# Ledger of designs, part 55: designed miniproteins, single chains, continued (4)

Each design is a single chain, and the fold is of that chain. pLDDT is the mean over its residues in the fold that is shown.

## One batch from the design tools (miniprotein)

Design m13897
Fold by ESMFold2-Fast:
Structure m13897 (fold): chain A 69 residues (1-69)
Amino acid sequence: MDQIKQALQKGQQLGQQTLDQARQQGLPDAVAQQLSGDAFGQPLVKIATQLAKQGVSSEEISLLIQKVL
């Protein structure tokens, strides 16, 4: 459970950093927002993949994420 909360916090941090960096580099807003969204999701994808490899079902992973959100 706590790992998903940490992944959300890490995602928010990475998303913000990516957005700020993209804006500083002069990328279009649409591209900057897409990159930020991808960075935001990366820690959650990593945790979900790790749980799936440990035999946790997709349904269980979804329930764990829903409980944190």
Scores: mean pLDDT 72

Design m13898
Fold by ESMFold2-Fast:
Structure m13898 (fold): chain A 61 residues (1-61)
Amino acid sequence: SEEEQKIRRAAVLLVETDLPVEEIARKVGFKSKAKFEKLYKEYFGVTPEEIRERKFVPAPK
């Protein structure tokens, strides 16, 4: 489905980039961060924020 493709792309961006979750949701075509987070958790069992907390990468200085 289109939603699954968006979520898979978001997962790649979460691992490979330091972009904020809000920007990732926007880039993959979600109008609502909350809807994105709910759907992401349904597919992967964790929220995007939980991934960011576990894989913290400092912003450039």
Scores: mean pLDDT 74

Design m13899
Fold by ESMFold2-Fast:
Structure m13899 (fold): chain A 95 residues (1-95)
Amino acid sequence: SLEDLLKAIEDFLKAMENYRKQLKERSEKAFKKLIEDPSQFDEVEKKIRASNLPEEEKKKLLIEAYETLIDHAKRFGNEEALKYFEKKLEEVKKE
């Protein structure tokens, strides 16, 4: 019936909204941990630098990663994390 179809559409939309919310919460939780302990990202940087990617791609990836972390540090209002990641970004750019 039309009523059954409308309910199916509503259930689908609700499932999509819940999925987007969960994905956002998971990424925000991961970034919050990195903002609370910026040194955790040093291990990620080491793995990127040790990879077999071209050097230009490693540099680009690190710049994009640190710019993203800076944006999150600003949003969380963590001044120490902001200064830490800004320093790291400048070090990568000087390479």
Scores: mean pLDDT 80

Design m13900
Fold by ESMFold2-Fast:
Structure m13900 (fold): chain A 93 residues (1-93)
Amino acid sequence: TPPLPLEEVIERLAREVLEAMKALGIPLEELIEALRRVSELPVFKNFAEIAAYVEANPDLSDAEKIALSVKALLAKYGVKLEDLIEKLRELAE
């Protein structure tokens, strides 16, 4: 069986991100700004590197912590940031 189509991966990721935001009370625009800020950082090789970065930067907001995890998943699945942002806005309407 082939892997999930890219569009399905984007939709599932966007839904999971929206649920995490709702649970933490993070506004969509705050998460989008955090995603854009962390996009300027180098891509981390694995979640252990993300955890080390978070531990070294205790002043990171919850939105920035989510954005770092999302950035790693975007890199893993070959998803463009703007494609995720478009789907997040579509589903939030």
Scores: mean pLDDT 78

Design m13901
Fold by ESMFold2-Fast:
Structure m13901 (fold): chain A 61 residues (1-61)
Amino acid sequence: MERIEENFKILEEAAKKIGDDGESLLNAAKDVTAYALSVSKELAAEAAEKHAKEAKKLVEK
């Protein structure tokens, strides 16, 4: 769970910088991660990490 929480903090910061699109991306990432968590903690962690990486790329260009 710690790894998921850390990646979600990164997503929240990235979402603030992206604006309206960032809020939609953050909500989608939360929904996908919640679903993945119901199946596997490992899948949830991977989903959160992947979304965090993509969000950072969008912010940093």
Scores: mean pLDDT 68

Design m13902
Fold by ESMFold2-Fast:
Structure m13902 (fold): chain A 92 residues (1-92)
Amino acid sequence: MTITISVYDEAGERLHNPVTYPSMERTLGAVRAIVRQAAREGRALTLEVKVDGSPEDQERLVEEIRRIAEAEGLAVEVEEKDGATVVRLRPA
């Protein structure tokens, strides 16, 4: 399984080059850092998540991202688009 994450700000500008992670654990570590920073800054972010793996891996990753974001007080909206999962994070 590999996971590619792209991060966009509220204006739709890409904050970082897309990063490919070799595992769920490394991906979730990066997501925790991104989410905590966004929460501290009161910032809206969009994560574009592409999983090269099973549908079950994709569902699990999305659920874990939601849990991480909600634990930091962010509102979460999830949308599937063009073979990627788009996760929108907003201050609650």
Scores: mean pLDDT 81

Design m13903
Fold by ESMFold2-Fast:
Structure m13903 (fold): chain A 99 residues (1-99)
Amino acid sequence: MLTEEERKNTLVEPSPELKALLKEAGITSDVVTLGELFGAVLDYLRKKGLISTDPEKAGLVDVSGTPLAKILGRDTFRLGDLDALEEALLKHTKIVGKK
């Protein structure tokens, strides 16, 4: 997994599906930092109420019925499993440079 600093300095071009999600977060640029993409995905999960508030299911995210389910290739993941989220997002982006 990349560090927070590396994410802030990595420029990526997201897939059309990720660009649609970024537009909902108010980001319309063709190129964003990986940190902005990661933050926008986490904000999308919070805004849509997809993160479990049940103490017994702490950090469980259900993305079934959202575009993220297709991007991740799964309906659920744990919020603490940021490595799996980053790997899935990188498969749907093109690294274009450093900031």
Scores: mean pLDDT 74

Design m13904
Fold by ESMFold2-Fast:
Structure m13904 (fold): chain A 103 residues (1-103)
Amino acid sequence: MNELAEQGLKAWGAGDLQTAIEHFQKLADQGDPIATRRYYGLRVLLDPNDAESLLKLGEAYRDLGYTPLAIKYYQKAIKVLEEQGQSDSPVYKKAQSNLDSLT
C-alpha cells in the first residue's frame, strides 16, 4: 500500500471525505482498481442516487473479481435510473448490458 492510499484511508476514517476523494482519485487516475473502487464508493456515499458512480463502482468490483457486489451495484444503478425516468440513458443501457453479462 502506498503513502497516498494510507493518507486517503486516514482521511476517510476521520470523516474528511473531500480529502479522501482527492487521494483516491489520484490513484484511480493511475489505474489502481482498489483506489477506483474507493473513489466511486465515496462518490456513492455522498450521492446515493449518482447512477454513473453506481455503474463505475459495479465495474470496479467486477474488475476486482467481486461478482456479487458488481451485480448489486449494477442493479442499484438501474433502479435509480428507472426512478428518475432515465431508462433510455447510456448509463442505464451500460448497467443492463454489464448485468446481463454476469447473470
Scores: mean pLDDT 77

Design m13905
Fold by ESMFold2-Fast:
Structure m13905 (fold): chain A 73 residues (1-73)
Amino acid sequence: LTRAQVREALDSGLEARVQAGEMTEEQAAQLRDLALRILDGADPDAIARELAESYGKTEYVDDIREKIRALQA
């Protein structure tokens, strides 16, 4: 997976969710900020926990963490 593909998928997904009423524009902006922090080498565990707490999906933490680490490699 390239950085360009990840960014495009994230932008498309966030915009679709806002349009569907599943999240606010502010929440989408926060997720975008988290993604940029990931690209800047932020701690994968911290980001994964923050994201999982926002969605209430603690079991998703391990998957998110592995994806973040792969993107930072």
Scores: mean pLDDT 70

Design m13906
Fold by ESMFold2-Fast:
Structure m13906 (fold): chain A 60 residues (1-60)
Amino acid sequence: DDDVHRQAQEMLEHETKLYKEAKEIAKKAGIDDKTLQDIFRASQSAQEALDKIKALAKKL
């Protein structure tokens, strides 16, 4: 039973979905891809990165 691999796959799919949402919000707000990627690298999770992008977009 490879429960760990199944959870990792589901997490990757969820994170990919959050990344796509963050990228769309960033594009609408005029946030460049480099800034988007830097926020994702500095964040502990894709959800945290998405929340940061949403907050930044709302201030622009």
Scores: mean pLDDT 76

Design m13907
Fold by ESMFold2-Fast:
Structure m13907 (fold): chain A 91 residues (1-91)
Amino acid sequence: MAEERIAELKAKLAAGTASREEILELNDLGIERAMEKFGVSRSELHKMMVNSIEVAEYMRELGILSADVAIGVLKTIEKRKKEEEEKKKKL
């Protein structure tokens, strides 16, 4: 079930054991849930959500709970990228 898979992937992300592929899968499952609730094609929803964090936040305002998951995942990825970039810049 989609909710069970999302919960599993969230747990791995929280534990710091999630791979990039698992993080992307979590985002993908969130998009699929939004598709089911919004009644649009995956391609259309994916383009809207992955173009910017602002678009994903707009979808959250529409009551699409999977957008919260996508936003959380995207912010976590960006935060980790910034932390790794800082480590590299510190020699």
Scores: mean pLDDT 66

Design m13908
Fold by ESMFold2-Fast:
Parts: sequence; structure tokens; C-alpha cells
Structure m13908 (fold): chain A 60 residues (1-60)
Amino acid sequence: SMMEEQRKIRERLLSELLKAGLSEEDAQTMVDLLFRHNPFPSEKEIEQLIKVAEGMAAIR
């Protein structure tokens, strides 16, 4: 189902954001904000978010 696809993408993205160095709270917030803006983010949007997360982790 579409909801199961969303859940899998959310779980993968959360894992990648944690690997990028974000805290669990910040990673969850970024995932929620992205999916609130776009329920089916593109692969490019996901890649850009990970790069932003890496930058955020570097300044914290």
C-alpha cells in the first residue's frame, strides 16, 4: 500500500539522517517536515536533505 511505501521511505531516511550525524530528535523532525511538505519526496529531495543534515551536524 502507499502507506507502507511511505513508512519504508521514512525509516530509511531516518536511518540515513542518523548516520549523517543528527540527533534522533532532529532526524525525526526533519523527516516529519519533509513528509508534511511532500508525502512522496523524490530521490533528489532525499539526497539534498541528507546533505543539509550533514551540514547541520557539522555546526552542532
Scores: mean pLDDT 79

Design m13909
Fold by ESMFold2-Fast:
Structure m13909 (fold): chain A 80 residues (1-80)
Amino acid sequence: MSEEEKKFIEEAIETLKWLKENPDFTELQVAIALKTMAEEAKKRGYEEIAKVLEDAIQRIFNGEDVNKVIDEAIKKLKEL
């Protein structure tokens, strides 16, 4: 893994933590933030990161608890 890809993972994790800490965000706003990050990951060729984020978006749209989805996404990103 490149240092640039590793930094992207660290920034993604911090963004996910920030989203979780802000209870005023709607599920839709969280999904939009995740989609923006996933598109940036795809643009940079970070397919595994993009897949983790896209999976999280789909789970939110399926009605899963947003905080649980975020926690699992953070765990998956740390394992990359």
Scores: mean pLDDT 83

Design m13910
Fold by ESMFold2-Fast:
Structure m13910 (fold): chain A 88 residues (1-88)
Amino acid sequence: SLKKEALELLEELRKRTNDKKQLALLELYEAIINKDEEKLIEILKEMGVPEEEAKKQVEELKKFLKETDEEELLKELIKTLKGALEKL
């Protein structure tokens, strides 16, 4: 499963970094992969986005993901995460 591979790469990256900004970015990717709308809104609010704007951004992201090939999106994410691991 591409989703499982992406989540396993995120877990491995989390073990190798203590940088707060890097950890927040990995948490954002995990929330996107899991389609966790509530967590995405929370992360955006922590980044300073107003709640109503965060909700709108998440709704637009959901529309984009529904109309995009999920497997191709996951493949590109996996390539990005593997590249990050190789540089550590």
Scores: mean pLDDT 79

Design m13911
Fold by ESMFold2-Fast:
Structure m13911 (fold): chain A 61 residues (1-61)
Amino acid sequence: MIEEIRERAKKRAKELLDQGKPKEEVLHEVATWAYRESGGDNTAAVAAAKAALEVIDEYEK
């Protein structure tokens, strides 16, 4: 579950960054998506946010 959420979060983060959205909006949207998808699991939201940060860090290089 968490590993699948992380991979999906990375794909969503990349799509949002490719659309030109700022990193703060990307983090918020990805975390909110994971929270809803998991039925309110904060652990899933945190894992998704960390995965999105990995993508953002790579994109900013």
Scores: mean pLDDT 80

Design m13912
Fold by ESMFold2-Fast:
Structure m13912 (fold): chain A 87 residues (1-87)
Amino acid sequence: SESLEKKKINGAYFFLEYKSLLSEEEQKKLEEQMKNTLTPEELKELEEYEKKAKERKEEIEKEIASDPEKKERYEKLLELAKEEAKK
């Protein structure tokens, strides 16, 4: 089973990949929504997990590539998130 920290790092990796698919305007809108929804402490925690995800990018990508179920799950989540952003 995955630890809570590992799940948060993997979630931050997914979020970074998702943001890379957005236009600059959509990214700005998302950032504004997050600032309105999250506390300063939650935003700082998110930034720390994004940093950890960037540092572990190669390891995370290798793990995803090695696990067909995890790869399919992440691709499906990314597509769903992209569709939600268009609404």
Scores: mean pLDDT 75

Design m13913
Fold by ESMFold2-Fast:
Formats: structure tokens, C-alpha cells, sequence
Structure m13913 (fold): chain A 67 residues (1-67)
């Protein structure tokens, strides 16, 4: 839904600003739009497993765990 897309966009944009990694943010948005049943954390864990920006993905996962 449009509401889900707007929430995803907002969350991804905020994380991109905090961690200064627009490439990771774009990939996360793409994956969430392709499979909206995934959580932000699950997408980041999958990207980490595949070796896409794993250090930044891990930092965001830790931030989500502690915030």
C-alpha cells in the first residue's frame, strides 16, 4: 500500500542520513518494496549475509536493537 511505501521511505531516509550510506539505503528500499512482508532488520541481515555493505548493515541492526 502507499502508506507502507511512505513508512519504508521515511525509515530508510532517516537511516541513510544517520549512517551516510545512500547505496545501502537504496538497496534496502528496493528489497522492502519487492517483499513488503520482510522487516527492515531482516532485509539488513540478508544484505549482510550477501556481503553488501556488511559493516554499515551491522551498525544499523545494532542501532535498531538498542533504540
Amino acid sequence: SRATELVIQHEVDELAKKFNNPELAEKVREMLLEDPTMSLREVLEELKEKGFEPETAEKIIEYLETG
Scores: mean pLDDT 75

Design m13914
Fold by ESMFold2-Fast:
Structure m13914 (fold): chain A 66 residues (1-66)
Amino acid sequence: SAEETAKKLAEKSKKGAKEAAESGLPRDVAAQLGRQNGEQAGKEAGLSEEQVKKVAEAGEEGGLSG
């Protein structure tokens, strides 16, 4: 389902951005990349605008938490 896809993409985007920050990327840069990558992944998966925003926000949050 779209909801399951959104959840998986959000978790993946959050983890990827967090790992990027932990690897030495500045948190603000990791957050921006996490947001952009999450937004793109959500759009490519055909998610709704609302779900795309949630995936993007998860990616941003991952970068900030690294």
Scores: mean pLDDT 82

Design m13915
Fold by ESMFold2-Fast:
Structure m13915 (fold): chain A 80 residues (1-80)
Amino acid sequence: MAEEARRLGEEALAAVRELLARAGVDTPEEDLDEESRALLRRAEEAFARLKELLGKLGPEEAEEIRREFMERLAALAAEA
């Protein structure tokens, strides 16, 4: 379970990273091409699954994974 949660987190972060590298900063969602929109949808799906799995983990483990994920996501967002 925890390994799956971390894997989903990595998948979400990879999709966000690729989207930012492809689209850059300040690109509105309306102006994204089909491939970039597919990356956005993949990231959203991975986030939803990650949240579901975190709800099934023990509180200590869930908090650790959530904190690590949020820190990495914030770092990517700061580049946008």
Scores: mean pLDDT 74

Design m13916
Fold by ESMFold2-Fast:
Structure m13916 (fold): chain A 72 residues (1-72)
Amino acid sequence: MSLGELQRELYEALGEASLLAKELNDEEAIKRVREISKEFFELRKNGKLTKEKVEEMIKEVKELIEELKRKA
């Protein structure tokens, strides 16, 4: 998978996590999504974004989505 494809997957996962966290009024989850988004944008801006880091962030966001689904 290309870095561009991984970035798209991360954007989609962040969007899903953000919507789910807001629907559940989970302030901690909303904050967590914002922190991951900020890290992603800063790494991209600084040219420090790697495939490995994006895959790690995708895994973290997907784990958050599963946690939120268990709360619902």
Scores: mean pLDDT 83

Design m13917
Fold by ESMFold2-Fast:
Structure m13917 (fold): chain A 80 residues (1-80)
Amino acid sequence: KEEEIKKLIEEIFKLQSEGAQNAEDEEKVKEIEEKITELAKKLLKVAGVSEAEIKKMTREQLFEEVLKIAEPFKKEELEK
């Protein structure tokens, strides 16, 4: 559902913001990055990407797909 995708995108962006605020805490940044990666995989599953394809993706490829999915919603949130 579109609403579920939007919620996951919002959670990912919130964690990215939290990571920026705690940039000097290397351990905390690592925890936040792990949470973002988990949410990214979940978002891709909801968007219809197979589990087999997600397992083959590098971290970089996962984030590229997240950005593609998030692009329309990011503009909506910023251009209110």
Scores: mean pLDDT 73

Design m13918
Fold by ESMFold2-Fast:
Order: C-alpha cells, then sequence, then structure tokens
Structure m13918 (fold): chain A 102 residues (1-102)
C-alpha cells in the first residue's frame, strides 16, 4: 500500500466513523473503529505519522462532535504506535500537543 493509498483509506474509514456517530449507530461506529485499528496495525511508521498528522489537522476545523470522534481515533493510533513503533508514538503525541497550543 502506498502512502497516498494509506491516507485515502484512513480518511474514508474516519468519515464512516463520523457518519455512524452522528446517526447514533453504535454497531456501525464499532465496525468503522475496528477497520481503522486493522488498517493502523498494517501501517509503517511513516504512514502512521502521516495519517495522524492529517487527523490532527482535520481536528482544527472540526465541530465539537466530530472532534470527539477524531480524538478517540487519534488515541487509538497512539496506542497502536506505542506498542509497535514507540518513537513514532512520541512524534504523534508531540504533534497533538503543538496543535492543542494553537
Amino acid sequence: MTLEEAIERFRELVDKAIEAYRAGDTAGFIKAVNEIIDLAEELTPEQLLAVAKELIDRMKQATPEERRVLRTILDLLISIAEEKHPETAKEIVALRKQAEAE
């Protein structure tokens, strides 16, 4: 999977999670989150950092409800990165902190 393909697939899954959350579709939300976890487990450190950066950038323009979903997904990415790629997890946490200061 290319970097561009990883970012696009991740974006589509995030959009599905947001739509399920808005609809009150708990089963659909859990399914989308599980697909995000499966994708994140297959990503390289560079791909993980890229999708996390896009997610953080998206959070800056998000509504409070969307930001809640995006924050949950970012926390999951950080957890996966901490287990598989600790240095990448540290970079993602630093990017999140920088975005919160803006």
Scores: mean pLDDT 84

Design m13919
Fold by ESMFold2-Fast:
Structure m13919 (fold): chain A 67 residues (1-67)
Amino acid sequence: MSAEEAAAEVAEILKKEGFSDEEAEAAGRSAVAVAKEKGKEAAEEGLLKIGLSKEAAKEAGEIAGKA
């Protein structure tokens, strides 16, 4: 999975959780960057802190880690 594809999939999860398009796209890119630098667990934790549910954060973190 490319970084761009992973960021887009993470953004779609965020949009479903009620984030705006701009917030979701920015957070999706940030989650992929964090996963590359610090691992998928760090990306999941960051998504939890911005208000994602545990299930959505885990799914998004795993997608970010595949980039």
Scores: mean pLDDT 83

Design m13920
Fold by ESMFold2-Fast:
Order: C-alpha cells, then sequence, then structure tokens
Structure m13920 (fold): chain A 92 residues (1-92)
C-alpha cells in the first residue's frame, strides 16, 4: 500500500544522503531527481495522500536546492529531517 511507496521514497533519500556525505554531489542530485519523479508517480497513484506527499516533495526540493548552491551541510540536514519524517509516518 502507501507504506511501500514511503519505504521506496525513504530508500531514495538514504541513497542521496550517503552520496552527499561521500562528497558525490552529482550522484546525490541525481538520486533526489529520481525521488522527485517517484513522488510525482505516488501522487497520481495515491491522491488521498497528496498533502503528505507535497510536504515530502518540499523537503526533497529544499535538499536539491542546497546541493545545487554548494550547501552540502544544509542538504544533509534537510535529508535527515525528511527521512525522520517518513520513519514517523511508517510508525503511525
Amino acid sequence: GFEKILKEIKEGLEKALEAAQAGDTEAAIKSLEETLKLLDEAKKKFPEYKDILDSLEAGVRAALAALQAGDTEAAIESLEEAIEGIELLLES
């Protein structure tokens, strides 16, 4: 169900976080772009969760903008917050 999509989004964010921590900015950006595509597909499949998915997208876009600006620390913080948010949703 929706929990499977949240787990897939979380995996994409964890991959982006790992790349960012390794200094691989291009790989981190690519992972976030793929995650944004997954979020768009998720909104089409689960329109009832649009508000939650829009909130997650905002976090992903903030991390992407930080990476593009060279603000790796801000990107890592945003990614960690987004991952924690998904973990809380999966616990509920």
Scores: mean pLDDT 85

Design m13921
Fold by ESMFold2-Fast:
Structure m13921 (fold): chain A 89 residues (1-89)
Amino acid sequence: MTREEVLRLVRELARKAQELLDSTTDKDKFYEGLKKLIVEAARRAGLSDEEIQELLAEFDKLYEETDDPVAFAAKAIGLFARKLLEKAR
């Protein structure tokens, strides 16, 4: 996967996360929806099940530390982008 493909995927994910924020006011519903979007994106990007589980564990920590859904989304998407860029060529 190229760096440009990663950035495109991250932008699409950010757009979908914004649509999810516009449709829900519940932090838990937002979190579950965002996890599903990121897992789908990660599988399309070719991440292994082990890498996806590691990513989800980091999201659980961020969720506990973050009160604002927008801040959580930004951090979670940033973490996902970092993971993909480490593997980009």
Scores: mean pLDDT 78

Design m13922
Fold by ESMFold2-Fast:
Structure m13922 (fold): chain A 56 residues (1-56)
Amino acid sequence: MAEARHLRDTPEYSEFEGVAENIMDATKAAINLARQKGLRVVYVEMEGNVARVAAA
């Protein structure tokens, strides 16, 4: 299953994390959460099955 979390807010961006069985689903979960909050994705970092997304 894919899970996404809002990790934190900074003055420059908000940070989100996605976790799933594969990196594609993890990335989609994090991006979808950021977009649902009305933010634009500015950076994506992928490692294993974890995606970190910065959005502003």
Scores: mean pLDDT 83

Design m13923
Fold by ESMFold2-Fast:
Structure m13923 (fold): chain A 90 residues (1-90)
Amino acid sequence: SKEKAEELVKLIEEKMGEVVEAIENGASKEEIKKLLEKARKEVEEKAREYGFDVEEISKLFKEVEKAILEEDYDKATEYYFKLIDYILEQ
């Protein structure tokens, strides 16, 4: 449903906000990696509960994670919007 898609997007936005705040506060790459892994697991759990394609969401989220850890923020933004668009098209 549209409501479930919007709630999943909101969760992703909240978790990415936490990652951005940690980066701005000088968190280590290891701390950022742990935050991203925790965020992905929470998003995967919610996606599964709502009946979304967990494998595709996980795949797209991992691309965002990789780009952030490589400090390629243009690529991170690109995959982030691909993830959001994928969820909203369900």
Scores: mean pLDDT 89

Design m13924
Fold by ESMFold2-Fast:
Structure m13924 (fold): chain A 91 residues (1-91)
Amino acid sequence: SAEEFIARLPASIDAFGARTGDQELADRMRAELERILATEPDPLKAAVLFLARAAGLALDIDEETKRELLEATENRDEERLEALLEEAAAR
C-alpha cells in the first residue's frame, strides 16, 4: 500500500545517505518527507509530493527519470527508487 511505502521511505532515505555519503542531502529529504506528512494525510498523495520535491531539491532529473520515479512509486519498488535517486545524485 502507499502507507507501507511511506513507512519505508525513512529507511530508504537513510540507506541512500549512507551509500552516497551525502548526509546533508539525506537530511533534507527526511525534512521534506516530514513536512509533507504533516500537511498531507493521504499516503498516495504524500508519496507523489515527496518524489516531486526530492527531484526538485536534490537532482537535475530529466523527464524520463521523473517518469521512472513515479512508476517505481506506483509499484512500491523502493530499491528502484533508491537506485534512480542514487544515479541522479551521481551526476
Scores: mean pLDDT 69

Design m13925
Fold by ESMFold2-Fast:
Structure m13925 (fold): chain A 85 residues (1-85)
Amino acid sequence: SEEAEKLVLEIEGLALEIAKKHPELLLEGRKEEFIDLIVDEIIKKFNLSEEVKPLLREFLTRVINGEPVPEEEALKLGEKLLEAQ
């Protein structure tokens, strides 16, 4: 879905913006606090259900750890997030 792809791209953009505002969280090894901050801002900005927090946390943890996230998994995340609006 083009809407799911667009939502994932907007989430990536927001994550990069938060990283620019809070570089200290990554440098100090406070990755969990950084992930929680991104998750909370995504939920607030896109008015998402709290039920998606574990899914967003897992996705962002994989991204930050340099683990490959297949395009198919990213699209499935986007579709679930659209349903949670």
Scores: mean pLDDT 77

Design m13926
Fold by ESMFold2-Fast:
Structure m13926 (fold): chain A 67 residues (1-67)
Amino acid sequence: MKEEEQRKAMAELREAMINEEKVSKEVAEKSVELLKKEGYPEEDIEFVRLLTENGDVNKNMEEAKKL
């Protein structure tokens, strides 16, 4: 059950990033947990972490795209 919520959070995060929409800090944090658990690339984990740092998703997305 918790894993499914993390998967949904990650899907919402990716959709928000594609559409350049703001995502909640909770969604981004759950996505980081799922990415680490599933063994995703460190680049993706770092990208999501940048989104959680300031709560300014749009600005952090610009910085993360430069990675």
Scores: mean pLDDT 63

Design m13927
Fold by ESMFold2-Fast:
Structure m13927 (fold): chain A 75 residues (1-75)
Amino acid sequence: MEEATKEAEAALESVRRLVEYIKSLSPEEARRFAELFYRYGTRDLEEGIKRYSSNEEAVKLFRESLEIVRELYES
């Protein structure tokens, strides 16, 4: 239980740090990096949701991370 929440929190923190990094890049580089992150990052986050489906807090954190990744890609 505690492990699942810690992994979800770490994932959310990593996503937030990556967004800050991408914002420091040129618009062209930011777009390419966001596309790669969306492609690979969403899979890992969706697997996290499936693995910890019984832990509502962990699922909530993984879903928040997914939404940030999707918003970054769609922008």
Scores: mean pLDDT 78

Design m13928
Fold by ESMFold2-Fast:
Structure m13928 (fold): chain A 70 residues (1-70)
Amino acid sequence: AAEARRALEAAGLAAEGFLLLQDPDPATRARGEALVAEGIALHPLAREVLEALRRALEEGREVAVDLPPL
């Protein structure tokens, strides 16, 4: 349960940070970088979410992220 909660929190931080990194404003991008770094430090799932988001952007597809078993 605790690991699943951290994984979901890390995924959320990575997704929010990725969204902010798309903004042209340097201050908003700096916040995005901080959130991404926090997510990566919290759980490895953050990197998988970031990769899925990059692929979805490049292909114009909706993001599907596999959640860890609860």
Scores: mean pLDDT 76

Design m13929
Fold by ESMFold2-Fast:
Structure m13929 (fold): chain A 66 residues (1-66)
Amino acid sequence: MSEQERRGLEAGERMRELARAGDFEGMREEARRHGEENPELAEIAREIGRKLREIGDEIQEELLSR
């Protein structure tokens, strides 16, 4: 595999571990860090950010709706 592919796999493994732990903030940080070197990871970082915002909105609506 290329060095880029290897870095992607390592990032993927770390992301999986963070996801399993429910650490979405850690996932966003990892994706942002690697996104600078990999456009695919930059897209993943954007998607993670969108999902985090969606979760935040759901929690806010839940609290407001009672």
Scores: mean pLDDT 67

Design m13930
Fold by ESMFold2-Fast:
Structure m13930 (fold): chain A 61 residues (1-61)
Amino acid sequence: SMMEKKKQEEIEEAIKIARRSVESFPEDRELAEGVFLIEMAVKKFSDEAIKVGLEEIERLS
């Protein structure tokens, strides 16, 4: 469905943003999470996408 495709695309984008946040602040996980969360809020991402991105940051830490 269109909703499933949109959800998948949003999740994939959240993962990319999460990875870039870690690359920008590789020695400061809390700062990487903070920058990621600000970008998620500004871009109005879903709670599901935010959750997946935070899990990616934890995985990379």
Scores: mean pLDDT 85

Design m13931
Fold by ESMFold2-Fast:
Structure m13931 (fold): chain A 64 residues (1-64)
Amino acid sequence: AEAELQALAREAGELARRYEEGELSPEQYKAGMERIAARLRELAPELPTAALAADLLDQEVAGL
């Protein structure tokens, strides 16, 4: 669970970096973040921090 949370955090960071550098469209960034948020919600029963992280990712893409 913790290792998966760290891996998902790295993936989210990489998506954000690629989006900021213009390598991803807003649609691709949104889709990627939604996938990560869904996976984080699957971990939420074991790891309360994962639920909070998923909510933050939803907020991140809400303005796109």
Scores: mean pLDDT 78

Design m13932
Fold by ESMFold2-Fast:
Structure m13932 (fold): chain A 88 residues (1-88)
Amino acid sequence: SMVERIRALRDQVVNGRVELAPEVSRALARALLESPDPATRLEAARAIHTLAPFVDRSVVLPALEAALGDPDPAVREAARRAIEALSD
């Protein structure tokens, strides 16, 4: 599933595969913006929050800002928290 793919990418970055950070940022932004599944969009926003020190802000921030208008309130809240983490 896409949720499992997002978790696998997160785990690779956390385990010191820093060279994958640009690819992970693009994959997370795409999942957040383009997935028809709200569970996948929620997982993408949560992964961006967890990976805030590693993600490319120029890639993920526009996707998170768009997600503030997501029809799912859990996705909106996760996006808000991720934006706060990127600001710290």
Scores: mean pLDDT 81

